# Designed miniproteins, single chains, continued (4), part 8

Each design is a single chain, and the fold is of that chain. pLDDT is the mean over its residues in the fold that is shown.

## One batch from the design tools (miniprotein)

Design m12249
Fold by ESMFold2-Fast:
Structure m12249 (fold): chain A 97 residues (1-97)
Amino acid sequence: SEEERQRIYELALEVIPKSLVPNENLRKAIALFVAYELRVPEENILGVVMALIAEMKRIGKEKFLERLEQAVEWLKSRGYEDVAEELKKYIEEAKKE
């Protein structure tokens, strides 16, 4: 389970286009969200990543980051405290840029 989540995180991070999401901390936040909250299987990573990028463009970066902040509390409630703290850090760094 955890090994699978880590693998999905690494694949999601590789798939997120730097041209569309130049902020490294935002790419890491999206990758954690895809792996741990959405629990996306490998074959769906590209489709889900592109859908999230489209949603971010639609609602704006500020509202998108608010949605990721909700994921921090959910992950903590599910026992992923370390992942939740890492996601929170990436969101806070992404807000500064």
Scores: mean pLDDT 85

Design m12250
Fold by ESMFold2-Fast:
Structure m12250 (fold): chain A 95 residues (1-95)
Amino acid sequence: MLRALLADPAVAAADAAANKRILDLMRKADELFEQAEKAKKEGDKETAKKYLEEVRKVIEELRRLADSLPPDSPTRGFALMAASVSELALENLEK
């Protein structure tokens, strides 16, 4: 993401902050998926749907974060990958 020794330190700091936020959002999605799976196994479809809707919000935050990063940023690619993986898991659990 940075171009050799001439990289802007502010760009490096912003990228590091974005990477941390992606990891935090992925952890939050994992917690929400665990709660949704538990509710679904117990037959509580309404509670399961509520947790899956919270996962949708996490996916939207990941996509917005990606949009805030430069198009050539590997961190942007990481955010988009995290959003896509979470969306596939969400679709499988909503059935």
Scores: mean pLDDT 78

Design m12251
Fold by ESMFold2-Fast:
Structure m12251 (fold): chain A 60 residues (1-60)
Amino acid sequence: MVLEQRVPKSKSEEEIKETIEGLERIARHLALQRGEPDARIEVKVEEEGDKLVITVTVTP
């Protein structure tokens, strides 16, 4: 399972951090609903022009 969110680089460091933490919580919640409480959650942040692409990957 992969979750992706694009945010403007103009966002504050705190807002970017909160976005990442929010996506991780959603990913963990979905893993728990699938019966995978020990699923590996990986976060990747890449620059794409004026935006940051936050990718959260959940592996069973």
Scores: mean pLDDT 81

Design m12252
Fold by ESMFold2-Fast:
Structure m12252 (fold): chain A 83 residues (1-83)
Amino acid sequence: MTEAQVRGMTDAQIEELVRKMAYEGASDEDILNFIKIALKVKKERLDSDPSLTDAQKASSYTAFAIRLIGAYLDGLLERKKSE
């Protein structure tokens, strides 16, 4: 997945794709590389938003990172049940 493609996605679409990649058995390296790109794009979006305080930007970034980890774990658990 390219950075340009990730920039066109919503947070919910990114989260669902992480879950789907884990469920479909993508490598941990591929999933981690996608998460790194998603987090970079999210950080850039938050940093460019003048309506948010630094504290709100940090909280939003952390919450997004936690949601991606949750999606990854959910995908792995679903895959193990269907194997």
Scores: mean pLDDT 83

Design m12253
Fold by ESMFold2-Fast:
Structure m12253 (fold): chain A 78 residues (1-78)
Amino acid sequence: MKELELDEAIDALAEAVRKGASPEQLEYAIDQLKKAGLITDEEAEKLREVARKAHEMVSQGKPDEAAELLREALREVK
């Protein structure tokens, strides 16, 4: 079940980024994943950095690329 829960979380975060979620919303979602035990403190820190880069890409008109960047980073922590 952990794999399915993490896959759903990855898709949800990527979709949130694509739809222009704020950095605060993304950070909150990452903290929820950490509290649920799906990711470690180190993984959460890495994901916060990637989420900030993804948000910048959305601001540049690249939401699909931003979503893929976040998906790739989340796959690396599995």
Scores: mean pLDDT 74

Design m12254
Fold by ESMFold2-Fast:
Structure m12254 (fold): chain A 71 residues (1-71)
Amino acid sequence: SAAEARARAALARAEALLAKPTLSDEEIQEAEHALKEGYVWLSRVTDPATRAELQARLDALAARLRAVANK
């Protein structure tokens, strides 16, 4: 679906940013934006299995972002 493709694209952007050992304030903001976009498209994914997969991946990235942003 278009929603799945958009959620996966946003997730890939967040993954690429959060794979770096250190992030600038601008990169943190970009990762926050990508995660927010990912969650918006996730809400439009109708297949429960795909939604659960993408939810878990986005949640893991959100936890990583919290770990780097709160230092």
Scores: mean pLDDT 85

Design m12255
Fold by ESMFold2-Fast:
Structure m12255 (fold): chain A 58 residues (1-58)
Amino acid sequence: SAAEAAAEAGRAGGGDAAAGVSALGKQMQTTAINAAYAAGAEDGSGRGVGAGVARAAK
């Protein structure tokens, strides 16, 4: 699958894989925060925003 191919490419990339994962995590946090503000999230807790992103990814 595309996901498996991407995972294998990431492993083959070595050091770039770790940097890519870190960048993705940061981007997801920024997107989640912006989405929370746009939607008017009730709670200011980072956990609530993070849980919403995780659920949206499923």
Scores: mean pLDDT 57

Design m12256
Fold by ESMFold2-Fast:
Structure m12256 (fold): chain A 88 residues (1-88)
Amino acid sequence: TPVVVTVTPSSATAKVGETVDLTVTSSQPVPSITVTLRDKDGKVVATAVLSGSSGTVSFTFDKPGVYYAVATDSDGNKSDASVIKVTA
């Protein structure tokens, strides 16, 4: 059965200085999931690690832009990118 990893933001939009919570799950038991936040140019701007196969990670944005969150479980399974638009 294919493994499904999901990342879901609490909001698809934010303002500078706001925190967005990302709810993350893997469909299989894993020891950890890493969430990587990239800007529009693909540059990694933040990384968070959670223990286990589900949980919430939080990111606070310090500049406007379009950001892409991808969750990767410890077995290498990846989520689709979640898009967050940040305004000043």
Scores: mean pLDDT 85

Design m12257
Fold by ESMFold2-Fast:
Structure m12257 (fold): chain A 80 residues (1-80)
Amino acid sequence: VKKMAKLTEEERKLLKETLKKIGEAEQALRDPSTSKEEQEKLVEEAEKAVEELKEKTGDKMAEFVKRMEADIEKMKKKIA
């Protein structure tokens, strides 16, 4: 059926990379041995990955990207 756009292999690779970076940032925030500077770096890398995914997938993943952006904002607030 229409409305569920299929992701290309490149878009799927970007999604996997983005999810991995988000997971790494979340783990760093839960690890008390991780410095604030390292936490900020990992969250920034995750944010950049989400931005790239948004740019390349457009409307195909708009709702998913919006949720990921909200998760990154929550992570930024935890660091502050």
Scores: mean pLDDT 78

Design m12258
Fold by ESMFold2-Fast:
Formats: sequence, structure tokens, C-alpha cells
Structure m12258 (fold): chain A 63 residues (1-63)
Amino acid sequence: MSALNKAAVAEAEEALSTLPLSGEALEAARRLLDIARNGGSVEEINEAAREFHKAAAKQGIKV
């Protein structure tokens, strides 16, 4: 991973840790971080981010 990608993943991980995530939202957040860490495509990351936002919205979490 480039330094920028490492910093972005760390910042996202810290931000996600401050949110009261559970169930589907927590699973979607973990999937998003896993794809980003393992060098997934931009398309895979965007799809996982959309699923996370959907799950967070269902829980009433403001992002």
C-alpha cells in the first residue's frame, strides 16, 4: 500500500471506531476496510462503501 492509502485506511478505521456500529453496518464497515487493505479495485471499494452507507442509514447513524 502507498503511504496515502495507509493513511486513508487508518483515518477511516478511526472514524468508524467512533460510530455505534452493529449488525449489518458493522459487517459492511469491516468488509469495506478489508477490501481497502487487501488492494481491491476502486469499483469494489465504491460498492462496499455504498453498502456501508446503506446499512448505517438503516441504523440511523449520521455520517
Scores: mean pLDDT 72

Design m12259
Fold by ESMFold2-Fast:
Structure m12259 (fold): chain A 100 residues (1-100)
Amino acid sequence: SPLEEILEEAIEEEKKALEELKKKNAPQDVIDFIESIVEALELALEEARAGRLGPAQAAQLLDEIIKGYKKVAEEYPEVKEILEKLIEFYRRAREEILRL
């Protein structure tokens, strides 16, 4: 489904960001936060595949992820550029989900 494809793309973008952050020796709190987002997205993907997660719930999850990344970017300015790219991805993904 289009929702499943968007969640799969989100997981791929997070894993790419995680690899870049590890190469830059980002703070462990930042690494742990991204790993928790990957776990949340993997669970959301399972729930979407099972028909238990719809577009409205997925859009709410992405909004919460955006808010979390804004907070982390304020705490850790050294990773702000990478986190802002993720935020822009999630803003677009959320708009796509709301059109489903």
Scores: mean pLDDT 90

Design m12260
Fold by ESMFold2-Fast:
Structure m12260 (fold): chain A 89 residues (1-89)
Amino acid sequence: DDSDIAYRSSIGLDSLADRAQKKGVPQSLVDQLRDLGKQLRESSKNKDSKRAKQTLDQGVKVLDQIDKVVPDPVIKSGRIGMRANRKKI
């Protein structure tokens, strides 16, 4: 279910944002991940698969920027997971 994938991806982005904050990633990038998590929750509620895809694409880009600033294996794994979730919607 696209809505379930969007919802679970929102939880994943929130967890990755918490980790990025603990690793000293710039707050602007952490805030972008948190905002994208909120957008995925709204896309899940509204069953908006097109918006969920767009938000996941943005999440992957932000996670790539975070990995360039503070390389972290969990954040790299999370980015791969978000890309995989995007392909399932």
Scores: mean pLDDT 87

Design m12261
Fold by ESMFold2-Fast:
Order: C-alpha cells, then sequence, then structure tokens
Structure m12261 (fold): chain A 100 residues (1-100)
C-alpha cells in the first residue's frame, strides 16, 4: 500500500475515533501534517512510522511508537515554541509518553 493511501486511512481513523475529543483530533492531525512537511529526515521517518501503525492497527493507537511520537512532538515544540507547549503536553499525556 502506498504512503498516500496509508495517510488517508490513518486520518480517517483519527477523525472517527469516538474516544478522542474534537480538539485532540485536530491536534493529532496538525501534528501529522507538520511531520509530513518537515525537512528533517528523522521527523519525516517518525511521521511515516506513526501513520503506518495507525493505518494497520488503530486499536494499538499510540502505545507502539513512543520514540517516534517523542521525536515528532519535540520537533513540533521546537518549531512553534512556548505557544505549543500546552498542546504538546496534552498530546504527550494522551500518547502516554514523557518529554524531557
Amino acid sequence: MDDGTLRKIARTFIRTDPSLSEEEKEYILELLDFGEKSKDPEVQEATRNVIRVLASDPSARYSKLPEDLKTLLTAYLEEHGEEAKEKVERLAKLFGIKLD
């Protein structure tokens, strides 16, 4: 399956997940869009890994990729600064990861 198809599947699962608030859905989709547009190869790879897992096993959610999610969240925080801090902390808690 190509990356474009996996991206569409992952986005659909996020948008239709009844356990997520509308704000959490927006934050996750924005985070993935950021990662896909990143010029950093490590951030792009982390984003592809997250998309692949979400498209293949939505029930696993975010628990299988703590390092990839940490990479993506750290890059997002660095790009957007202090204004993104509360959003990043909320997503880190949702994903069950700890930011240093």
Scores: mean pLDDT 76

Design m12262
Fold by ESMFold2-Fast:
Structure m12262 (fold): chain A 100 residues (1-100)
Amino acid sequence: LSPEEKEFKELMQEAHDVMLDVVEALYKEGKREEADELRDEFTEKMTEIQEEFDDGKITPEEAKKKLIEVLEEIIRKLEEINAPKEQIEKVRKLKEKIEK
């Protein structure tokens, strides 16, 4: 793997880890249905990006841009369900890290 490909794979794993924490926090707040819907949509989008990347259809930079778009959509949905600011900030910080 190139350094760029390795970085992208590490960012994908970090995004999954952050989303697991967010989903768990939403479950603790009794927002199980909203958490399940968020997880399913996230998993679908992440699988699409991973498949396009593995098939050589997109570059690491294009894959990072798609990941940023997914995180922006997740932030909007978290705001719509009135998720705690801490969970929203977690996703925002990850997005900012990827944009560097």
Scores: mean pLDDT 85

Design m12263
Fold by ESMFold2-Fast:
Structure m12263 (fold): chain A 63 residues (1-63)
Amino acid sequence: RRRELRARVLNYLIEHGPATVDEIAERLGLSKEEVEQIIDELVAAGVVRKTKVGDKELYELVP
């Protein structure tokens, strides 16, 4: 739970749009566990939402 990591994840979603945990982890050089923790915090804060597209769970900024 670090402000810098949350900012990096948010900036990624702003620039690239909806993404999976795997995509965010690979692109930012973070572990999946770190990204999952950050995403859970952002979803709990109402800043990011989970969307299901086919068999994939995507995370995107709340409009």
Scores: mean pLDDT 80

Design m12264
Fold by ESMFold2-Fast:
Structure m12264 (fold): chain A 70 residues (1-70)
Amino acid sequence: SARARALAREAAELAKAGTPDEAARRFAEEAVRLGLTPEEVNLAGRELGKLVGKEIAALAVSQAMAALAA
């Protein structure tokens, strides 16, 4: 999904420039705004992990999944 990959790139830029907590929060907010499926969130998380590491990606995916379930 092009939108899932775009979200991963945007979150990666935030993670590199700011705190990982802020990047994870913005990733979750954007996932809800875009109406991503759980499958697209997992894809975006995998791409984010390649860019900034699995720890930040896991935090971002966890927050996005919680937000989508609310």
Scores: mean pLDDT 84

Design m12265
Fold by ESMFold2-Fast:
Structure m12265 (fold): chain A 102 residues (1-102)
Amino acid sequence: STRSVSTSVTVAPGSSGEASFTLEVPDGATVTVTVKVSGAGAATAQAYLNGERLASVNVAAGSSAEASATATVPGGKHTFTVKVRNLGSGTVTAKATATATY
C-alpha cells in the first residue's frame, strides 16, 4: 500500500519559512521525502524527520533543485518539517512530499 502527503511554503526575499505535516504508518514502512525548491531567489532548504535533518538542498537564483531521502520507520505518527531560507531578491517556493510504502 502507498500513502502520500504534501505541503508547500512560499518565502519572500530575505525571509525564512517552514511547514510541517504528519504521516501515520504501520511498522516497517519505507518513507521517501522529496523537497523541491524553485523560484527567482537563491535558497537553502532542509527536511527534518521528528526534528532530525534528513535532506538538504541549495538552489541558485532562477533555478530549481530537488533532494530526496528514504528511511524505514517504526509504526505510528511521524512529523516532517521543511525549512527554507531565501537568500536572494526573488520569491521562492518549496514543496515537500512524503510517500510511504508498506
Scores: mean pLDDT 80

Design m12266
Fold by ESMFold2-Fast:
Structure m12266 (fold): chain A 55 residues (1-55)
Amino acid sequence: KPITGLKIDPPPKELQEEARRAREAGDLAAFAEVTKKIIDYTLEQIKKEREKIKS
């Protein structure tokens, strides 16, 4: 019987665009800042998914 994996929504387009610009500009500080925002978003999604399967 198959187990269900976590399904995480992609980050908002604004964050994806910021990450792309920072990477293209070689701005490591800006890229790190955007990456932290994406990680925070991903943790929120993981929390929601765990609540769904834990409940």
Scores: mean pLDDT 73

Design m12267
Fold by ESMFold2-Fast:
Structure m12267 (fold): chain A 74 residues (1-74)
Amino acid sequence: SEEEKAKNLLKGLILYDPEKAKEILTKAGVPEEKVEKLVKAGENGDVKTIEKLVDEIFSDKELAKKVVEEVLKY
């Protein structure tokens, strides 16, 4: 699905290009505090924290749609 594809791309960006992930998440409307936590988790290679926070974002259907749109533009 497009959601699964976007989730996988986003997790990769957080780990390997956290600045790009920050741009995408901020534009999608993810709260600043959550974006900062994800960037730090990515810089530290904290995969479990990344998975938890990404799942929290995608539990909000409206926010998830915006994140999918912004991720798939890249």
Scores: mean pLDDT 85

Design m12268
Fold by ESMFold2-Fast:
Structure m12268 (fold): chain A 70 residues (1-70)
Amino acid sequence: PSEEELDAEVWLALALMNYAIAKANKASPETLSKLEKIVREAEEAYRRGDVQRARELTEESAKILKEDDK
């Protein structure tokens, strides 16, 4: 399936992967805190079946990973 057809579970998994990558790369405590907040919100979106919100949160987590790039 295309990205636009992924369900909320897959988007949550991607958000968790972004958080794991940040931890493995020893991202700043500020970046890790932002990603933890996004993961919690993505978990709530998943529980509601809110695919669009889960996608938006996952996209935001990817931007935060890029922002930690000096």
Scores: mean pLDDT 77

Design m12269
Fold by ESMFold2-Fast:
Structure m12269 (fold): chain A 96 residues (1-96)
Amino acid sequence: NVEEEARRLAEMLREAVEAAIEALEKGDRETAMVLIGAAAENAKRLADLGKMTEEDLKALEEAVEAAKKHDERVGEYAKKQLEEVKAHAEEQKKKR
């Protein structure tokens, strides 16, 4: 049931990104970092399944831009998380 798992992970990714942006707007740095980390983890799991899309990467990029706008420290963290997701996806492609 890879398709259902991928759909669930993509939904969780988008939910985490939306919640992270809301936390950033409220100045809740700790919550924003946890949610960005969760979104990145879900993206890596999608990459493991070969189901990570450009839309999933764009959602993470939106989280990075929101973080940079609201909190420089969270922005640096989010950028590193996105870089790790991209590196993980490239490693998974090499295994196929």
Scores: mean pLDDT 86

Design m12270
Fold by ESMFold2-Fast:
Structure m12270 (fold): chain A 93 residues (1-93)
Amino acid sequence: SGKDGGNAAGGAAGYLELSGLGTAEVKGDEVILTGDGSEEAKEAVRGAALGVEKAGGAKAEVEGDVATVSGDGSKESNEALGKGGKEGVEIGK
């Protein structure tokens, strides 16, 4: 379910931007969620990463208040992460 992972990543990106707790950036097949360094941002980023992994089709790596979401290498995963992430960032602006 690369599409589910991409949708979850997009939702996480939009939430983080809209909440003012951090920023989201799309780099090809990767979505990078960066918190503002607060404890609330760290919890938000951790929750977003867990949600993406639970949806399937994507891997999330969390370091402090930063989460890097990567696809499973398939075309479907690449398209879903790129599209979902971009849509989330645009909604958050």
Scores: mean pLDDT 72

Design m12271
Fold by ESMFold2-Fast:
Structure m12271 (fold): chain A 88 residues (1-88)
Amino acid sequence: EDLYRLSPELLEVLRTVTDNKAEVYTSDELRELLGLYLIDNKLIDPEDTGIVDLSGTPLEKMLGVKEVDGRDIDALEARLAKHRERVP
């Protein structure tokens, strides 16, 4: 199982939806927390997941885009690749 260390910027985002002080995360855990962040911050409607508006959020700066497809959380996680470092 691949483990990742997250950038300070990504950790700050995820800390709004979890009290977990883990130093490393799995890809699945990161995906789950990203989905929870989008829902809890009203960036995605659970009944309308087609487009996520990232405007004015830290994710806009990290991803360099204002909108992402909310149905493809795997693609969103992959776009954050430079904000995660695989632990050896």
Scores: mean pLDDT 71

Design m12272
Fold by ESMFold2-Fast:
Structure m12272 (fold): chain A 68 residues (1-68)
Amino acid sequence: MKEKLDALPEVVRRAVLEAFFEASMRGIRTEEELIDLTEKIASRLAEKEGQDPEKVAELARQAVREIL
């Protein structure tokens, strides 16, 4: 839901939105593939911004599971 995305930290929100956009473009239909994609994007963005990649990936996975 849009309201849940707005409440997330900026890096987590960007990772979730980027993952959903890429999943839509690739035709990804499984929750497992979407979660894996979100984890990879979140970890990459966290490393680039000097944040904990594991913690940001965990928050992004939780956000995706709550939206699905």
Scores: mean pLDDT 75

Design m12273
Fold by ESMFold2-Fast:
Structure m12273 (fold): chain A 71 residues (1-71)
Amino acid sequence: SAADAARLARLRAELAAMLAEADTSDPEVAALVERARAVLADPAASAEELLAQMLDLAVLDLKRAVDEVFK
């Protein structure tokens, strides 16, 4: 449906924005960004696959923020 297409387009745009801001000088971040870019490049990627990449990046960002505070 048009609504489902709009949701997928929004998820793709949000993931692309996350990738644009990611610190790829960190090898762990770079590895997740490479995987996420491969998923984003697949026109058949489901909302669940896109959300999984967004979640992995968000969890790593949170872990990095916590690790930095408690150094």
Scores: mean pLDDT 85

Design m12274
Fold by ESMFold2-Fast:
Structure m12274 (fold): chain A 96 residues (1-96)
Amino acid sequence: TLMSKVKEFLEKVSKKFQIPSSTIQKTLDFLKKRKHTNLKVALIDAFYVLADELGAKDSDFKYIGRLLLENYNGTLTESELEQEILKSLEKIVKRL
């Protein structure tokens, strides 16, 4: 299912960046409430929520990151979009 794929991606993000399981669960619960019907849109929303939880509250950085993901939404496969999100999260983590 769509939410199962989102959960798998969030678990991968948690392991790679050592994000607390509580933060991942909070993110997953938030995404469940939004009732997404499109996996790519759900993944972009997951990035936005994770970036906020990681403290990327600099409006300019958050805006740039979101624009990058939105620009690729129509052209990337789900797997390619996941890789682009991981790269964007790496930039956020390195800034912190």
Scores: mean pLDDT 73

Design m12275
Fold by ESMFold2-Fast:
Structure m12275 (fold): chain A 76 residues (1-76)
Amino acid sequence: SEVKEKLEELAKKGDLEAQEKLAGYLGFEGTIENLKKAIELYKKNLEKAEKAGDKEKAEKYRKEIEIFEHQIELLK
């Protein structure tokens, strides 16, 4: 889907709304594979937020990563 691809591009560029929408979609489907993809997106944007000195965004991304990692453990 072009919409999904565009959301992934925006999320990669640090668009928080696109990240939340994409992660929500992936998390709702609840598969280990989709949760892993969401974690990878957050990790990339966490690195960008840390390099930019954006402590608020970095903390948000760390928490979202932790939540999805925990969900993966529960699905095993």
Scores: mean pLDDT 76

Design m12276
Fold by ESMFold2-Fast:
Structure m12276 (fold): chain A 67 residues (1-67)
Amino acid sequence: MSKKETLNVLYRETGILATKALLEGKEDLRFQIGEEGVKIYKDLKSGKISPQEALERMEELRSRAER
């Protein structure tokens, strides 16, 4: 997957998880998802992490949010 495609996936997944947390009344979790999602996005955009690492971190965030 290209960097641009991965950035689009991260943006979409962060939005989905944050919206789900908001609808479930988990306001603190919603803010945490936003902060961590933005960090993963910025780290990939700056080249600090690879697309693969970004997707792995997003999967970890998703798994934590669904526990």
Scores: mean pLDDT 83

Design m12277
Fold by ESMFold2-Fast:
Structure m12277 (fold): chain A 72 residues (1-72)
Amino acid sequence: MTTLQRIIELLKSNLSLEELKAKIRNIFEEMVVGAVETLVLLGMSLEEAKELAIKRIEEDPTLVMANPLEKE
């Protein structure tokens, strides 16, 4: 089951806005940790894994929309 499918199912549910925020935030936190762990398992150092995860997050259109500072 993909992360997008999990988010879509949450959006289709009758959850309150506060519950949606909490659950979606938990999904993103799990994804970030899981991505770093996977990269470390693939032979990257923790620092390299963090740098690549940051780059991937920055390239995510969803996270760009959440960024309050668009480099002024």
Scores: mean pLDDT 67

Design m12278
Fold by ESMFold2-Fast:
Structure m12278 (fold): chain A 72 residues (1-72)
Amino acid sequence: DKARELAEAYINGDEEKVRELAEELGITVDQVKAAADAIKAHNGTLTVDELASAIRAIVNGQKLRAELAAAA
């Protein structure tokens, strides 16, 4: 699961891997940072599971929004 791998890389501070996986998923490093910051703001902590779920939601949401926009 690339979302989980990206979350693990981000939490471990592996900037190279974060960049590569974000590009593969079609999202930006800034979107990953925004998701991490939002999780910290709401929960006070950041876990791999929380960040992976957020990344997956962003990826799936972008795909769904693109499909809905094309259908409109």
Scores: mean pLDDT 78

Design m12279
Fold by ESMFold2-Fast:
Structure m12279 (fold): chain A 78 residues (1-78)
Amino acid sequence: MIEEAAAFGRELGEKAAANPELFDQMREELLKRMEASKSLSAAASMGFAAALTLQKAGYTDEAARVLSETTKIIIEKS
């Protein structure tokens, strides 16, 4: 469900914000889950929730990167 997807994105964003050295690993995990999603809305919710969480934590550049990758996946799945 969309709420579960958003919760996953938020949780992953929180973990990444707590350990910025793992940004690449956390982003890869997020992207794999979005690519595997059969729901465009679920994929979007995961990515946007993660990006918003990173933005709120002050990691603007990583938030922008996650948002860009999320948008790319949405376009590819559309």
Scores: mean pLDDT 82

Design m12280
Fold by ESMFold2-Fast:
Structure m12280 (fold): chain A 116 residues (1-116)
Amino acid sequence: MKILPFLTKEILKKLLSNLILVFQELVKKSKKVTYEEFLKKLEEVNDLSEELKDFIKAFFKEADKDKDGTVDEEEFAEILVKITQGELTLTINGEEYQIPEFKEDIDLSKYYKIPK
């Protein structure tokens, strides 16, 4: 397994913060988020390089555990827990990348609540 060469711990923290905010906004409207909605909303708040788009696609696929094409709040919480435990592995363009162990000061309990 390889670490993503462009993804430092600092970049990962910033990216995760934006992913969390975008997901929370979208899940409040429909309770489930499609990859297309997620990517479109992220592109509104970030300059996404091709490499970041590949990362986001792999992240969404890993979060979509039941493979129904959508991610709910519980599935999103599970992937966040994996990141904080150093257990997240993503497959990007056929290669496996170990995401570095990331300890964040984010209270995950708020992500287990059903949004408005």
Scores: mean pLDDT 68

Design m12281
Fold by ESMFold2-Fast:
Structure m12281 (fold): chain A 60 residues (1-60)
Amino acid sequence: MITVVFDAEMTEDKEFMDRVLKALKEVRAQGEKEGWSDEKTNERMAEAVQKLIDEKKKEE
């Protein structure tokens, strides 16, 4: 399970949170399909989420 830290305002943005959850789901599914380690899967998930967070912060 990946641990993430979000601003409270970000967690109230359902569109943003939906994109985050979708990205996490897709990366995790890809990792399970490809047989990635938990560490590698977590790194890929963190990278995808970080990109979305950065875009959200730029918008605000």
Scores: mean pLDDT 72

Design m12282
Fold by ESMFold2-Fast:
Structure m12282 (fold): chain A 63 residues (1-63)
Amino acid sequence: SLAKSIIKLILKANPELTPEQIAEIVRTNLKAIGEFTDEQIEKIAEAIRESVEKAYKLIDELE
């Protein structure tokens, strides 16, 4: 569909980041802030990974 094509074009403007790659970016940024425990960082990164995975599945369902 046109909507799926537009979303894929937008994602191509930012590299085709996997949910795992997005979670790693989040980990790196939270570690740089230095105010979070390792447990908190992993919990936040995993929640974001799951949210991105769900969003990618919804995009794939847009035929």
Scores: mean pLDDT 70

Design m12283
Fold by ESMFold2-Fast:
Structure m12283 (fold): chain A 77 residues (1-77)
Amino acid sequence: MKEKYEETLRELEKLGLSRRQARLALGLAAQVYEGLLSKEEAVDILVGFGVSRETAERAIELALKAIKENPELIGYI
């Protein structure tokens, strides 16, 4: 479980995110998964933290896919 969390963070970092931005992307994607936030709002927040819009869109999609396939990841976020 923690292994999948670390793997997802590394994949986000490969997109150009810092570790802090990758952790934020996972947290935002968890809120989107739970219906608390739209994908557009999550992307806008990441852009506000210095991520390009193209990278932010890819990051939220990647993180959301990881959470949908492994919902228990929310416990690490």
Scores: mean pLDDT 84

Design m12284
Fold by ESMFold2-Fast:
Structure m12284 (fold): chain A 79 residues (1-79)
Amino acid sequence: MKIVGKTPEAEKALKELAKKYGLREDGEISSVELGFLMANPDYPEFSTPAGFYRELAKALGLEDSRYFTKEFEEKIEIK
């Protein structure tokens, strides 16, 4: 499983989150990278995948911090 941006704005948001949390700035986030983030005690907000998706939704400028909405799914693909 990996998270990929469907738009340039979404790819930028993924790269900015990757940079902020010490992940690879390649425009996608793998399940392995999410696993490392969830296991890191310095980032308790990411103890679940839901925490990461909420931060991504905020980075995309979504008023609703919920993930897996139609608006989120138009910008982000989960493979």
Scores: mean pLDDT 73

